# Designed miniproteins, single chains, continued (2): the designs that were tried, part 42

Each design is a single chain, and the fold is of that chain. pLDDT is the mean over its residues in the fold that is shown.

## One batch from the design tools (miniprotein)

Design m5523
Fold by ESMFold2-Fast:
Structure m5523 (fold): chain A 62 residues (1-62)
Amino acid sequence: GLIDELIEALKKGDYDKAQELAEELLKGLSDDQADEAIAAIIQGINDKDYEAAKKGLEEAVS
């Protein structure tokens, strides 16, 4: 799924692909959901905690 591809791109340091996938994921989300998704992505990058980032993204899009 899109979240799995985004997390894989982040793990590989492919930030260009991660940005493209993040833009696709944010398309159609509410402002609150988008803020939560962006926070999860930033936390995953900063902490290298990609499991927490994946969980946060899945919760944000629910």
Scores: mean pLDDT 81

Design m5524
Fold by ESMFold2-Fast:
Structure m5524 (fold): chain A 77 residues (1-77)
Amino acid sequence: AAELARRYIEAELAGREEEAARLREEAAALLASLPPEEAEAAMREMELVGAEYALAHADEFTPEQVEDARAHLARLR
């Protein structure tokens, strides 16, 4: 889940629409295959990875997206 989320963000930032679409489908299929409790945990993990990536690559995101990522990290703890 975490690695999949990071690859998705990298593909989106690189403008690789086909790769990003495939990764979205893989993430959706993974979540659909998991019990609700595990799917919720996987979604939270993907959100954490996304927020950490945004903070590590703040220059590639808007200031508002970076601030939202900080708020998300605080809420997920």
Scores: mean pLDDT 75

Design m5525
Fold by ESMFold2-Fast:
Structure m5525 (fold): chain A 60 residues (1-60)
Amino acid sequence: MGFIPKSLEELGVLAEITLRLIHAFLDGDQEKMDELVALAEKLERGEITPEEARKQLDEI
């Protein structure tokens, strides 16, 4: 993984995604893990804003 956070907002969202990813891994929830990874990749690529990522994260 080679992402660089561009703001404290983005860093905060990525940290929350990471915590949820750890929980999904412990639960064996592959679908949730895949959604969280996809969300992190979209945010890292700038395809979505940190605000949009936060909204999607709240739906997972």
Scores: mean pLDDT 77

Design m5526
Fold by ESMFold2-Fast:
Structure m5526 (fold): chain A 57 residues (1-57)
Amino acid sequence: GPAMEAAARAAAEALRAGGSGREAFDAKVQGGIDAGHVLSDDEADAAAARGAVLAGV
């Protein structure tokens, strides 16, 4: 959904900016919250995988 895609994009942007895994984690959590949804552990894992694909890794 939109929250998951926002989280994935936030993670991808953090990774492309040379951010750490912690920065990517914080970015995806905040992206989900900003889109109106607190991600579950499964959703956070899926957003991380999607973000990596979007970042080209």
Scores: mean pLDDT 71

Design m5527
Fold by ESMFold2-Fast:
Structure m5527 (fold): chain A 80 residues (1-80)
Amino acid sequence: SLEAEIEALKEQVDRLEREALRAYTAGDYATAIEHLERAIEALDRAIEVAEKAGDEETAKELREYRRRLEQALARVRAQS
């Protein structure tokens, strides 16, 4: 189902965000950036699925999550 696809993508985003945090705390900014970029790509796919399903509320929530990840990515890049 489209809902199951969105949930699987959200789980992938959560895993990548946790991996990015671990890399960041270890001083590995390049790996943290890579994981955050991959998390944003997974969110973009989730947004497309939500939009295709006509689920505007879910798409809006996912866009807010993407904005927060982009802010995190910008902060890590500034420290690199």
Scores: mean pLDDT 89

Design m5528
Fold by ESMFold2-Fast:
Structure m5528 (fold): chain A 65 residues (1-65)
Amino acid sequence: ARRDATIARPEARIAHLEEQIKQFEELVEKYKDVNPELAKIYEKTINVLKDQIEALRARLEALRA
């Protein structure tokens, strides 16, 4: 099996992480004025997820070269 095999595939994991980032960005917008401390926590989480996506994208490019 190839890309359609499992969620463990880097492509599927990247898509999942991008969806989580969008959800956390919505939470930051909702809470930034009413609970800025919670919004800061979500923003830190977004940065961690973006770093993971970049690492996975680099790995995919190396595997396809």
Scores: mean pLDDT 77

Design m5529
Fold by ESMFold2-Fast:
Structure m5529 (fold): chain A 74 residues (1-74)
Amino acid sequence: MQKKLNELIGRVLRVLGLAIDLAIETGDWSVLEEVGKRVSEILKKLEAGEMSFEEALEELERLEAEIEARRRAA
């Protein structure tokens, strides 16, 4: 469990860091608010038992890819 939790925390921090970088680069801080809300929803579902650690990591990976795609398009 602890190792999976550490992986989850690391992915959350990575995703939020990318969102902050994108917000700084674009001047659009609503990106950070959007990403923060999506991360909170993932963590809330995980806490409620509606989502596994593996599913949470997959959703965070998709979110990371989406942010990187936005950076390439900007």
Scores: mean pLDDT 81

Design m5530
Fold by ESMFold2-Fast:
Structure m5530 (fold): chain A 68 residues (1-68)
Amino acid sequence: SEIIEKLREITKKKGSNFITPSEIRKILREFGFSDEEIDRFLTLVYSRSGNPSRLSLGDIEGALKEFL
């Protein structure tokens, strides 16, 4: 939930409903995830998303529930 809240703040600030992979990497590193864990997580997000360049908060939240 804290990860999702930080990502929601980013979407509000940039005026976009979508999150980039680089923004996800930055936030997950702040929470102590390794680069290998982040890569595995992004693979799960991509499997839920129809477009890897346009990641929604819903896709990320669903992947977090599956990953954790």
Scores: mean pLDDT 78

Design m5531
Fold by ESMFold2-Fast:
Structure m5531 (fold): chain A 61 residues (1-61)
Amino acid sequence: IVGKKVVAVKDFEAKSDWELSIKKGDILKVLQEVGDHYVVAENLATGEIGLVPKSHLEVIE
């Protein structure tokens, strides 16, 4: 999944400065996997980078 474009399938609200808030339909690029449940991703519309749960993302490539 690293280097792939993904779409947010659910809204997620960041609770910490290292987490990224996303809305359903946002397109992100996965930069790094973090354990089994999270990725570091960049929101391609805003340029913001942060930690996002894998369960909220679907690969579009």
Scores: mean pLDDT 82

Design m5532
Fold by ESMFold2-Fast:
Structure m5532 (fold): chain A 65 residues (1-65)
Amino acid sequence: MLLAHPKATDAQIETAKKLAEKYNAEEVIIMVHNGRATVTVKTDKQIVIAVLSEKGEILKEIITK
């Protein structure tokens, strides 16, 4: 399941889909703050949080478990 904030850019959505494929994600949530997207990637074994620029560039990627 992909839940995207209405103000997420197409580039941010595409990068989030790539992260979902990379991690075999069950759920991906995109939130937007001041042009940057916070992507929460939920899998059966781990949660990954990525911060994306307006251009969909990965600025930070954190594995929380």
Scores: mean pLDDT 82

Design m5533
Fold by ESMFold2-Fast:
Structure m5533 (fold): chain A 83 residues (1-83)
Amino acid sequence: VSQEELDKEVEIALAEIMVAVAKLALDRGETFSDEEIERLKQFAERAEKLGDKETAKAIYEVLARSLELQGRTEEAEEWRKKA
């Protein structure tokens, strides 16, 4: 396995872990800070670049749910359209 292949696998794994953590936070009624939202956006963009559309979609869905819980309905709708 090359370093490039390992880096790709690590990025996908990190994105999957972030989705799991985000879902646990939402299940507890916790919302994301603007900094956490920005990090999730970055993971989603990297997942899309790597062709992992399912992980990117999952990140967009958790972002939309968190924003909706915060009353940021317009922003939530934008992320749902990407999901």
Scores: mean pLDDT 78

Design m5534
Fold by ESMFold2-Fast:
Order: C-alpha cells, then sequence, then structure tokens
Structure m5534 (fold): chain A 59 residues (1-59)
C-alpha cells in the first residue's frame, strides 16, 4: 500500500542551513520515498551535492 511522506532538502549556504526543497511524495516505504525525491530533484536540475534529505511519514 502507498503512504504519503513529507520531505525537506537542506544545504549549507554561507555557513547556514537552508531549505532548498520541500514537498510530499507517495511511496511504499521510506527508502522508496527518498529515492523518488532524489530522482525527481536531480531531473529538475537541482544539485544535491552536500544536501541532507529528510523524509517523514505523514499519518
Amino acid sequence: AMKTYAFAVLKEVDGRREVVAIGMVEASSKEEATAQVKARLEAQGIDLTGAEIVVVEVP
């Protein structure tokens, strides 16, 4: 069954943590959600070098 996951992508810019992307994805697992987020952002030309991807299941 698919579940909804909220995600945030953070990068360090000028010594500060900045949110560069946020959203929601549907996936069967947290691992699948993380993979989908990474693929989606890379397809949009977002550089994920040094980025932290946080994924949390939404009730």
Scores: mean pLDDT 80

Design m5535
Fold by ESMFold2-Fast:
Structure m5535 (fold): chain A 109 residues (1-109)
Amino acid sequence: MSIEELRARLIAALEAAIAALRAHRDAPREEQLAVARRYLGEVSALATELIDALVAAGRHDAALAVARQLVAIQALFAELERAPAEELPAVVDRLIEALEALRATLRAL
């Protein structure tokens, strides 16, 4: 897969993840966690493929930028899984911001 195809697919996956997290804001905690797991699994897989493709193309600074943002997203997801119901909205908002930041980085590639 080309870097441009991976970038386009990852942007689409990020947009789907952001939309799904927003749509399920009032859902029970268990449903919000299930939605997050599903969409973030796809984001992580595509981001890893893009990082590998960027490294292979010698675009090491771009690969590092994507990798750092992926680590931040994964840390926020781990925080989401541990958060009590009262803290869940604030963690979801930070996760959406991190997904939007990765999307902005990808558009600048």
Scores: mean pLDDT 90

Design m5536
Fold by ESMFold2-Fast:
Order: C-alpha cells, then sequence, then structure tokens
Structure m5536 (fold): chain A 78 residues (1-78)
C-alpha cells in the first residue's frame, strides 16, 4: 500500500539521517525528498536531491544507510 511504502521510506530516512550524522537541516531536506518522491513530485524531488548532493560524501553515506534501514524494516514485516 502507498501508506505503508511511505511510512517505511520515512522511517528508513529518519534512521539513516541519525546514523550518518546529518545536520538537522540536511535531515529535513532528506525527509522532504522522501515525501516529494512518494507524492510523485519529480520536480521537487530533483530540487531537494540537488541540495543534498552539494555534500556528495554525506549524500552517498545517507543513501547507503537509507537502503539498509529500508531493507531491515521490510524484513520485519515477514
Amino acid sequence: SRALEEEIALRAAEAAAERTGLSPEQAALALELVRASAAGDSERAAELAAQLARDPEAARAFLAAAREEAARLVAELE
């Protein structure tokens, strides 16, 4: 369901932001990116992704952590 997918994505992003040490401002951008992506707002998602990519090291670490957290949350549903 869309609601479950959005909830998993948001929880994964929150856990990843905390785990990778994103600033509150970067964490807010990452969560807004997840919301825009879930809503199908491709233009907004691209703008937010570009802002996060200004720190490419942090962006890569965050994305890797978000994928791991999402996989863990999905596994918990089994």
Scores: mean pLDDT 78

Design m5538
Fold by ESMFold2-Fast:
Structure m5538 (fold): chain A 74 residues (1-74)
Amino acid sequence: SRERLEELEKELGKTVERAVVHTPAGGDVYGVRLKDNPEELFLVSDDPAWRERDLELMKKALEGDKEVEVRQPP
């Protein structure tokens, strides 16, 4: 969620940037990346139950799904 995303930005410190990961499953997953290390993504979700799903989507995306890209959220 937006609130969790803002909390994560604060926790990770000074140099973070919001990102959206488009997954092959057809959904957008919101996250935060470090400007110093943009390949490291941290995902958020509105509900703790959905957090596991979001992490699975991120892991699948980073494992080499060709259709996944990171970009600024709308």
Scores: mean pLDDT 53

Design m5539
Fold by ESMFold2-Fast:
Structure m5539 (fold): chain A 77 residues (1-77)
Amino acid sequence: EEIKEAVRKTLLELGLPEEVANASADAAYEAFKKGLTPEQAARVAVMEAARLNPDLPGTLLRKAREAIVKELEKIKK
């Protein structure tokens, strides 16, 4: 709940479209709930973002992955 919202807000602040940010945050949260590591959850989220918007720059996807990992790590600690 709070995890998903924090990830979504971070992705929006990075400049991802709302639809992509929402779907990526959902994917990260579901993966994290299933016991995947922050890095694995972030990878799932970035794959979903790339599927929805293939035109996203690789640099932006890399920044999104790093931001999601940091956000999930804060919540685990």
Scores: mean pLDDT 80

Design m5540
Fold by ESMFold2-Fast:
Structure m5540 (fold): chain A 94 residues (1-94)
Amino acid sequence: SMDDMRRTRDTVDRSINGMRSSMDDMRRMPDMSTNFVNTMDSMRSNGVPMSDYDVTMMDGSRTGVRNFDDTYRRMRDRYDRMTRRRDDVDSRLS
């Protein structure tokens, strides 16, 4: 239904906004050595889907979470996919 599709859109929008806030937080982190704890706290505080972090952790690479650029890139890629999904839902609602 249209209402179910709008609920899906709202859920996707919340995820997009959380990712944007976390990416902004990550860009402001000056020290790579603190990235693990600070990145997790940022993602948790901004409601970012933990699945993106879990994928990085499941790959056995704490290096991915401590590697600022890699974690940021994965979040950006997820953000792009979620924005595309939102746009697709919006076009079906119109």
Scores: mean pLDDT 60

Design m5541
Fold by ESMFold2-Fast:
Structure m5541 (fold): chain A 94 residues (1-94)
Amino acid sequence: SISDIDQQMDNFIDLMRQISQHTSPQMQTLIDDVIGDVRRLRSTRSRQDVDNTWSSINQLIDYIDSNPDDPYRDDIYTLVHNIMGLVSGFRRQI
């Protein structure tokens, strides 16, 4: 349902906010960009916000791949993998 999708997005935002508090300023900026894009996607369901979210998630993944010693790497990968499934679903239908 729409409510279930919104709950998944809300849970992702809350968990990413918690991780962000324990990361570097560069990582915080990338996480904040992803949170902002997911928040907009939740509100609009627009193709533009799907594409923006896809882009910001890939930027975060690229940064993590360049910083393999980050203690939150595995947690972030798990969260972004789950949300990418949702975003990919929207991207195919819009």
Scores: mean pLDDT 82

Design m5542
Fold by ESMFold2-Fast:
Structure m5542 (fold): chain A 74 residues (1-74)
Amino acid sequence: MMEEATRKVLEAADDPEALIELSGEELKAAALNVKKEDAPRLAEGFRRAAELAKDDPEKALALGAAAVMLERKA
């Protein structure tokens, strides 16, 4: 069953500003628990959010790392 963090991230997948507001732990949990078929869409969302978060290096790195995890899952 999906954890709350994974549900929140999937709901925000097409909203990069909402993805930026999520914690690094929530982003990692979603990257680990999302279904393989949803991984490419979520990875694209994380990549877009990381580009928007360039003024927050820690957030951009967390989003980039989560995107890499999702791309490896696909």
Scores: mean pLDDT 75

Design m5543
Fold by ESMFold2-Fast:
Structure m5543 (fold): chain A 71 residues (1-71)
Amino acid sequence: MNGEEWVKKAEELLKKAEEALKEGDYKTALRLANQAGDYAVAAMSRGEVERGTKVAERAGEVGKEAQKKLK
């Protein structure tokens, strides 16, 4: 898998995480946000630094929001 495939997967997972957060499914939102972050970091290591960084930052925000709602 090249960096572009990793970043596309990260973007798809992030979209699903944001949808879960809107629906109040905080456990699913947190899980998907963590997965999106992992794929984003993998994409960055494979040359997709700018797009990967944007996804990683947003995934971190979604994950923090989900964690706040679970506490």
Scores: mean pLDDT 85

Design m5544
Fold by ESMFold2-Fast:
Structure m5544 (fold): chain A 57 residues (1-57)
Amino acid sequence: MSKEERAAESIRIMALYKGGVILSNGEIKNMSQKEISEKTGLTEEQIRTAERMADNL
């Protein structure tokens, strides 16, 4: 996957997690970049880029 394609996928994944993650007890938790990285397999750099792009949209 190209760097550009990976960035686009990162933005899509960030949009899904911007609403928070539903925990097993039904609560919504905002995830850190590290937590999203570990859950999605994206690097922290890709997540930071996607987060900045989403915030500027």
Scores: mean pLDDT 61

Design m5545
Fold by ESMFold2-Fast:
Structure m5545 (fold): chain A 109 residues (1-109)
Amino acid sequence: MIPDPTKAGILMNEVLKKLGIDKEFSDNIIEDMGDMTTFLLKTFGEELLKKLVEEALKRTGQPEDEAKVNPAVVLAAIAQIIKEAFESLPEEEQTLENLKKKIEELLKK
């Protein structure tokens, strides 16, 4: 199920807290969309973020017309993908580097 963008920040904050990252988003990601996008680009890099966006568009059934894409829904789906990847790791392996590797593995074509 696609998370509500007004609560998707809760999903990201839970993962960030467990990773020991000193960053907190508003529960409502619509308030922090630009900051969240910048954080994702800086944290995961351009190539992995591009793959996350492609998977999020696919999962949310977003239209091919970019003008009709809801960016808040895309970011909420990315938060869900990140949380799913993080929770799929054993507790002792829940690190940022292992999270990046798990996301790359899940998105590998």
Scores: mean pLDDT 79

Design m5546
Fold by ESMFold2-Fast:
Structure m5546 (fold): chain A 71 residues (1-71)
Amino acid sequence: FEELELEVEAGVLLIAASVLRLVSEKLGDEETAKRAQELIDYLSSLTKENASREKIEEARERLEKLREEME
């Protein structure tokens, strides 16, 4: 149950981070694009054994912060 939930959440965050990177690249915001790519790399490195709720929540907070910085 919990493992499936974390995998789905990680996938959603990965998609969101990918969209954010694409948007920031098109807007010329190189720093936000770079940070979005770092988040993508982090999420992609998470395995079933490494994916925890705390790590997923950390990734979510990082994505939220990047979104706010784009405003």
Scores: mean pLDDT 74

Design m5547
Fold by ESMFold2-Fast:
Structure m5547 (fold): chain A 60 residues (1-60)
Amino acid sequence: SDFEEAIELAAEGSRAAKEGDLETAIELYERAAQIARDGGFERLAAELERVAKELREKLE
């Protein structure tokens, strides 16, 4: 399901962020957010987009 796929990608993104791989984490969270939006999970999509944005701000 789109929900399960989004959660799995977000979990991978979380692991990448914890390991300091912010570029990979951002990509995974942005992919997870897109899948969540396509699946109609607006609240999940917004939260994942917010996490990706916060990680991008750390990269600057």
Scores: mean pLDDT 87

Design m5548
Fold by ESMFold2-Fast:
Structure m5548 (fold): chain A 80 residues (1-80)
Amino acid sequence: SMKSEEAKKLIKEMEEIVKKMEEAVKKGDVEKFFELAQKFVEIAGKIYDLEEYMTPEEREHFGKLLERAQELIIKAAEKQ
């Protein structure tokens, strides 16, 4: 369905945001990190609205991306 395709696209966008968040933490770029964290929250909200259109594997992957972002937020806070 079109909604399933939208969910896949948003998960891909979320993966890229997480990668950029990891780079920002490595560089100590606090401003960039929190800008990316805000974008992450926005994309996560959109994915939550599409959960019924996702496969179990896609839902599991989304959960892992949420866990990774939480780890990065903790690491960013510890480096401040």
Scores: mean pLDDT 86

Design m5549
Fold by ESMFold2-Fast:
Structure m5549 (fold): chain A 105 residues (1-105)
Amino acid sequence: SVGELFVEMGLAALKKGKREAGIVWGLLGAQRAIDEGKYELAIEVLERLIEAAPDHPATPLAYSLLGRAYLLMGDYEKAIEAAEKALELDPENSLARSILEKAKK
């Protein structure tokens, strides 16, 4: 799938020390994997991106997508944790706020 391809490209770039390329392809891959229902694949790449670049400006988006993947899997506790981390880094993050609203119902 396109999601699998982009995740593979992101993970390969991170392994080669190409941090920016890894973040770009990894985030695109995670978003596509979520749309394809491949939540575990999205979680794997998002966790690797956060580990490689915890201070990157795109990290709030990575946490928001992680929360979305957990929400869609029915893991509400992990969805809340990820969304709260996204809001800690970016208090105006609308995706993270939406995840908290849905997970706390």
Scores: mean pLDDT 88

Design m5550
Fold by ESMFold2-Fast:
Structure m5550 (fold): chain A 75 residues (1-75)
Amino acid sequence: SSAEEKAKELVEEAAKKLREAEEAYKQGDFETARKLAEEAIRLAEEARKLADPRSIEYAKAQMLIKEAEEFLKKI
């Protein structure tokens, strides 16, 4: 469905934002790292809303939210 396609795209974008946050953190840019991780959470939450709760996209979105929340604890 179009909703599942959108959920997959949002999961990919959230994962990309989290990778960018990790890179900003390695460069010492904690402000950018925080902003990118918060963006990753928002994108993953939107993906979770669109995805079927039994889908792999839902599971991936939930994992990304947890990873980004744990990342934010280091900043």
Scores: mean pLDDT 91

Design m5551
Fold by ESMFold2-Fast:
Structure m5551 (fold): chain A 87 residues (1-87)
Amino acid sequence: SHEEIGEKALKMREKGVSPATILAHIAQELLKAGDRERAQQIFDKLNEINLEGIRSGDIEAQKEKLERALIETISELLGVPESEIRK
C-alpha cells in the first residue's frame, strides 16, 4: 500500500539513507504496486534535479532539492503534513 511504502521510506530516512536512493526505491515500489503515474512523476523529478545539478555544478542545491522532494513524497504517501516528517 502507499502507506507501507511511505512508512518504509521514513525508516530509511531515519537510518541516513540518501534522499535520491529513497526516492528511487519509492518509485520502484509504486511501479510494482501498479501506480505508474506517481512512479513516473518521481522518476521525472529525479531526472530534472540531476540535470540541473550537472548544468549548474551546485551539488549543495541539488541535495536540498532531493531532500525537499523526498519529504513532499512521503507526506503525500502517508497523508500527513511535511512538519510531521521533519520531526
Scores: mean pLDDT 85

Design m5552
Fold by ESMFold2-Fast:
Structure m5552 (fold): chain A 103 residues (1-103)
Amino acid sequence: MPSLEEVLQRIIELAERALELAEKVAKDTNDPDVQKIVERLKELLERLREAAKNRDFDGILQAVAEIRQVLDELAEKYPQYRDEFAAIRAGLDAAVRELVALR
């Protein structure tokens, strides 16, 4: 089983990839609604980093749940990026299962 530190790092890295992909979608589509989603992801990533630093498992799970909702919304609105968002979501789901197993 991976260490707690390795699982937390993977969750943060996946959330960072979600932000990078959302920023790419904002640039490619020139859609101001996507820019609002990018700002929301930046806020969620900051909350996730703080929760991870404090070993706040409930805070981590809540931030990941909100990130997953954002990924699902982006995949629905921009089906051309669906596979990329689905890959990040699957990674987050796997990392959360590993995190819960470490409790």
Scores: mean pLDDT 85

Design m5553
Fold by ESMFold2-Fast:
Structure m5553 (fold): chain A 61 residues (1-61)
Amino acid sequence: SKKAALAAAAGILIVSARIHHERFGDTETAIADLERAIELAEEAGDEKTKERAEKLLEELK
């Protein structure tokens, strides 16, 4: 379903954000990935994935 695909994409962006921040020090890309993940999780109605992305985004600020 479209919602399942959006939730999966949000999860992938969270993983991408962690790798960019932790391994490459690319905080700008990590923030962009997390902001996009929040949008996709919200569109999917996936509150848990949205909360994970929001928590990680706050940790980077």
Scores: mean pLDDT 86

Design m5554
Fold by ESMFold2-Fast:
Parts: sequence; structure tokens; C-alpha cells
Structure m5554 (fold): chain A 81 residues (1-81)
Amino acid sequence: SEEIEKLLEEVREETLAKNMIGANKKTSELVKALREAGVSQEDISKVSKLLTKAQIYAMQGNLEEAERLLDEARELALKAL
């Protein structure tokens, strides 16, 4: 759980910094960690979709909606553990 919480924070930092290369790399690492922790592919897919939406809103300058989606993804990932 500590590794997953750290990866979620790193995805958040990269996304809000509008570093999409970094955000995608950390999202890939998060997906691997969630799979290794036994999270279902359905829940991983839901988390990934929320993170992708957060990236789109961050790039559009809508940081409020990006943060809301990042928070939703974090809650879903932690609940699925």
C-alpha cells in the first residue's frame, strides 16, 4: 500500500505539472503495482480512465477538475486494495 500511495502522489505531481511523459510513466508503474497487489482488471481500467481524464483537463488548464479526478482515482485505487 505504501508503494501504491507513493505512485498515486507521483502521478498527481506529474499531471498537475503538465508533464504528460512523466504522468504516463508513473501511471504505467501504478498499473503494474495495482495488478501485483491483486486489484481486478476492471478496477485498474476505471482508475486508468480517471487518470487519463485528469491529464486532459490539466492540459486544458482546468486544474480544479483535474484535481477532482485525481482524488477520485486515488480513492478508487485505495478502496480496491
Scores: mean pLDDT 90

Design m5555
Fold by ESMFold2-Fast:
Structure m5555 (fold): chain A 88 residues (1-88)
Amino acid sequence: MEPLYRPDEKLREILESVGITAESYTEEEILFGVIRYAAKNGLFDPNDPRIVDLSGTVLGEILGVDSVDLSDKEGILERLRKHTTLVE
Protein backbone atom coordinates (compact mmCIF):
# COMPACT_ATOMS: atom_id res chain seq x y z
CA MET A 1 0.00 0.00 0.00
CA GLU A 2 1.33 3.43 -0.92
CA PRO A 3 1.93 5.82 2.02
CA LEU A 4 -0.48 8.75 2.35
CA TYR A 5 0.67 12.33 2.98
CA ARG A 6 -1.13 15.43 4.22
CA PRO A 7 0.01 18.62 2.45
CA ASP A 8 0.64 21.85 4.33
CA GLU A 9 -1.58 24.90 3.68
CA LYS A 10 0.46 26.27 0.74
CA LEU A 11 0.77 22.92 -1.06
CA ARG A 12 -2.93 22.15 -0.43
CA GLU A 13 -3.86 25.51 -2.01
CA ILE A 14 -1.88 24.54 -5.12
CA LEU A 15 -3.49 21.07 -5.32
CA GLU A 16 -7.00 22.49 -4.80
CA SER A 17 -6.39 25.19 -7.47
CA VAL A 18 -6.08 22.37 -10.06
CA GLY A 19 -9.15 20.48 -8.82
CA ILE A 20 -7.36 17.90 -6.68
CA THR A 21 -9.27 17.76 -3.39
CA ALA A 22 -8.63 15.13 -0.71
CA GLU A 23 -7.64 14.87 2.96
CA SER A 24 -4.43 12.95 2.11
CA TYR A 25 -2.50 12.02 -1.05
CA THR A 26 0.02 9.53 -2.39
CA GLU A 27 3.39 10.87 -3.61
CA GLU A 28 2.22 10.20 -7.20
CA GLU A 29 -0.97 12.24 -6.66
CA ILE A 30 1.05 15.14 -5.23
CA LEU A 31 3.47 15.00 -8.19
CA PHE A 32 0.50 14.91 -10.61
CA GLY A 33 -0.94 17.99 -8.88
CA VAL A 34 2.36 19.85 -9.27
CA ILE A 35 2.45 18.99 -12.99
CA ARG A 36 -1.19 20.09 -13.44
CA TYR A 37 -0.45 23.37 -11.64
CA ALA A 38 2.46 24.06 -14.02
CA ALA A 39 0.28 23.23 -17.05
CA LYS A 40 -2.73 25.30 -15.87
CA ASN A 41 -0.55 28.37 -15.17
CA GLY A 42 1.55 28.12 -18.36
CA LEU A 43 4.83 27.69 -16.46
CA PHE A 44 6.56 25.41 -19.02
CA ASP A 45 9.70 26.68 -20.70
CA PRO A 46 8.78 27.43 -24.36
CA ASN A 47 12.08 25.86 -25.54
CA ASP A 48 11.89 22.72 -23.35
CA PRO A 49 8.52 21.59 -21.90
CA ARG A 50 10.28 19.33 -19.36
CA ILE A 51 11.50 22.52 -17.63
CA VAL A 52 9.10 24.55 -15.49
CA ASP A 53 9.80 28.19 -14.58
CA LEU A 54 8.71 28.63 -10.95
CA SER A 55 10.19 32.09 -10.34
CA GLY A 56 7.76 34.28 -8.40
CA THR A 57 5.30 31.41 -7.77
CA VAL A 58 4.10 29.86 -4.50
CA LEU A 59 5.18 26.47 -5.90
CA GLY A 60 8.71 27.84 -6.43
CA GLU A 61 8.73 28.99 -2.79
CA ILE A 62 7.58 25.52 -1.64
CA LEU A 63 10.23 23.70 -3.72
CA GLY A 64 12.92 26.29 -2.89
CA VAL A 65 13.95 26.67 -6.54
CA ASP A 66 13.24 28.95 -9.52
CA SER A 67 12.94 26.03 -11.97
CA VAL A 68 12.56 22.22 -12.02
CA ASP A 69 12.91 19.41 -14.54
CA LEU A 70 9.63 17.45 -14.53
CA SER A 71 11.49 14.27 -15.55
CA ASP A 72 13.25 14.42 -12.13
CA LYS A 73 10.22 13.30 -10.12
CA GLU A 74 12.40 12.01 -7.26
CA GLY A 75 14.01 15.45 -6.87
CA ILE A 76 10.60 17.13 -6.86
CA LEU A 77 9.21 14.70 -4.23
CA GLU A 78 12.35 15.12 -2.07
CA ARG A 79 11.85 18.91 -2.08
CA LEU A 80 8.15 18.45 -1.21
CA ARG A 81 8.88 16.23 1.86
CA LYS A 82 9.20 19.27 4.16
CA HIS A 83 5.68 20.38 3.09
CA THR A 84 3.97 17.02 3.70
CA THR A 85 3.22 14.95 6.80
CA LEU A 86 2.97 11.15 6.70
CA VAL A 87 -0.61 10.21 7.72
CA GLU A 88 0.13 6.55 8.53
Scores: mean pLDDT 78

Design m5556
Fold by ESMFold2-Fast:
Structure m5556 (fold): chain A 68 residues (1-68)
Amino acid sequence: SASSERRRLLEEAIAAIRAGDLDRAQRLLTKLYLQGLISLEEAQRIGRALAAGDRETAIALLEELLKR
């Protein structure tokens, strides 16, 4: 289901950031957006945190999405 795929991709994105694989994290974020699993606004907020090197904020934003 879309909900199961969304959870999996969000968890993989968090794991990628924790591992320092920001290229993978960005690809997963793009996939989440293109599949309609997150909004453009959500993708932009997380993308800005990643671009700023603010990994803690990026992870916190992804974890908030997991609660929804």
Scores: mean pLDDT 89

Design m5557
Fold by ESMFold2-Fast:
Structure m5557 (fold): chain A 75 residues (1-75)
Amino acid sequence: EEEIAELKARIAELSRQLAADPDNPEVGKELMEEVKRLLILYLQRTDGLSEEEAKKKIEEMSPEEIGRYARDALA
């Protein structure tokens, strides 16, 4: 889980940056990109999906579904 640990650390750092500057759209975009990358790895581990299949599933998800999966992946 080296990649997952690295992504969690990056997400924590970006979340900290966003908390310090909540109106920064670049930090928000980077945070969302890292969360989506975490979800790709999470779906590969949990559902046995390929990277391409996981990415496609995430693209088809609503923002609410992305939020639910992100909470599960970060638990």
Scores: mean pLDDT 76

Design m5558
Fold by ESMFold2-Fast:
Structure m5558 (fold): chain A 77 residues (1-77)
Amino acid sequence: LKEEIEKLKEKIKELEKKIKELEEERKRLLEKLREEKDLKEILRLIGEILRIIGEILDLEREIKKLKKKLEELEKKL
């Protein structure tokens, strides 16, 4: 039971780290978008930003599922 809790905590930390990396990339793309004057490049950057937002949302959903499992296991202790 404790080993399962530790594994879930580790997995959650890995996913949270990945979200932080994606948020940093999103921030970088937003800074580029602010400086960009070419319409085609603006649209490409928007597309990349939307893709990253989608990935973050998917990871956030996975983290929520894992956190629910973690809470259920911690209540059994």
Scores: mean pLDDT 84

Design m5559
Fold by ESMFold2-Fast:
Structure m5559 (fold): chain A 55 residues (1-55)
Amino acid sequence: DAEAYEKKGEEAEKAGDYESAVHHYLAAAISYKEQGDEEKAREAVEKAVRLLKKL
């Protein structure tokens, strides 16, 4: 689910695995959008984009 993907993204980010964090945040964004939570979906995308700029 969306919350599980977000948690996996946060753990990957803390571990310095930015590639995995991006994938998990994007999965969270898709799941939030499917749930109708446009705000959380947008926030998850913003987190992924921020990490992509560091790669």
Scores: mean pLDDT 82

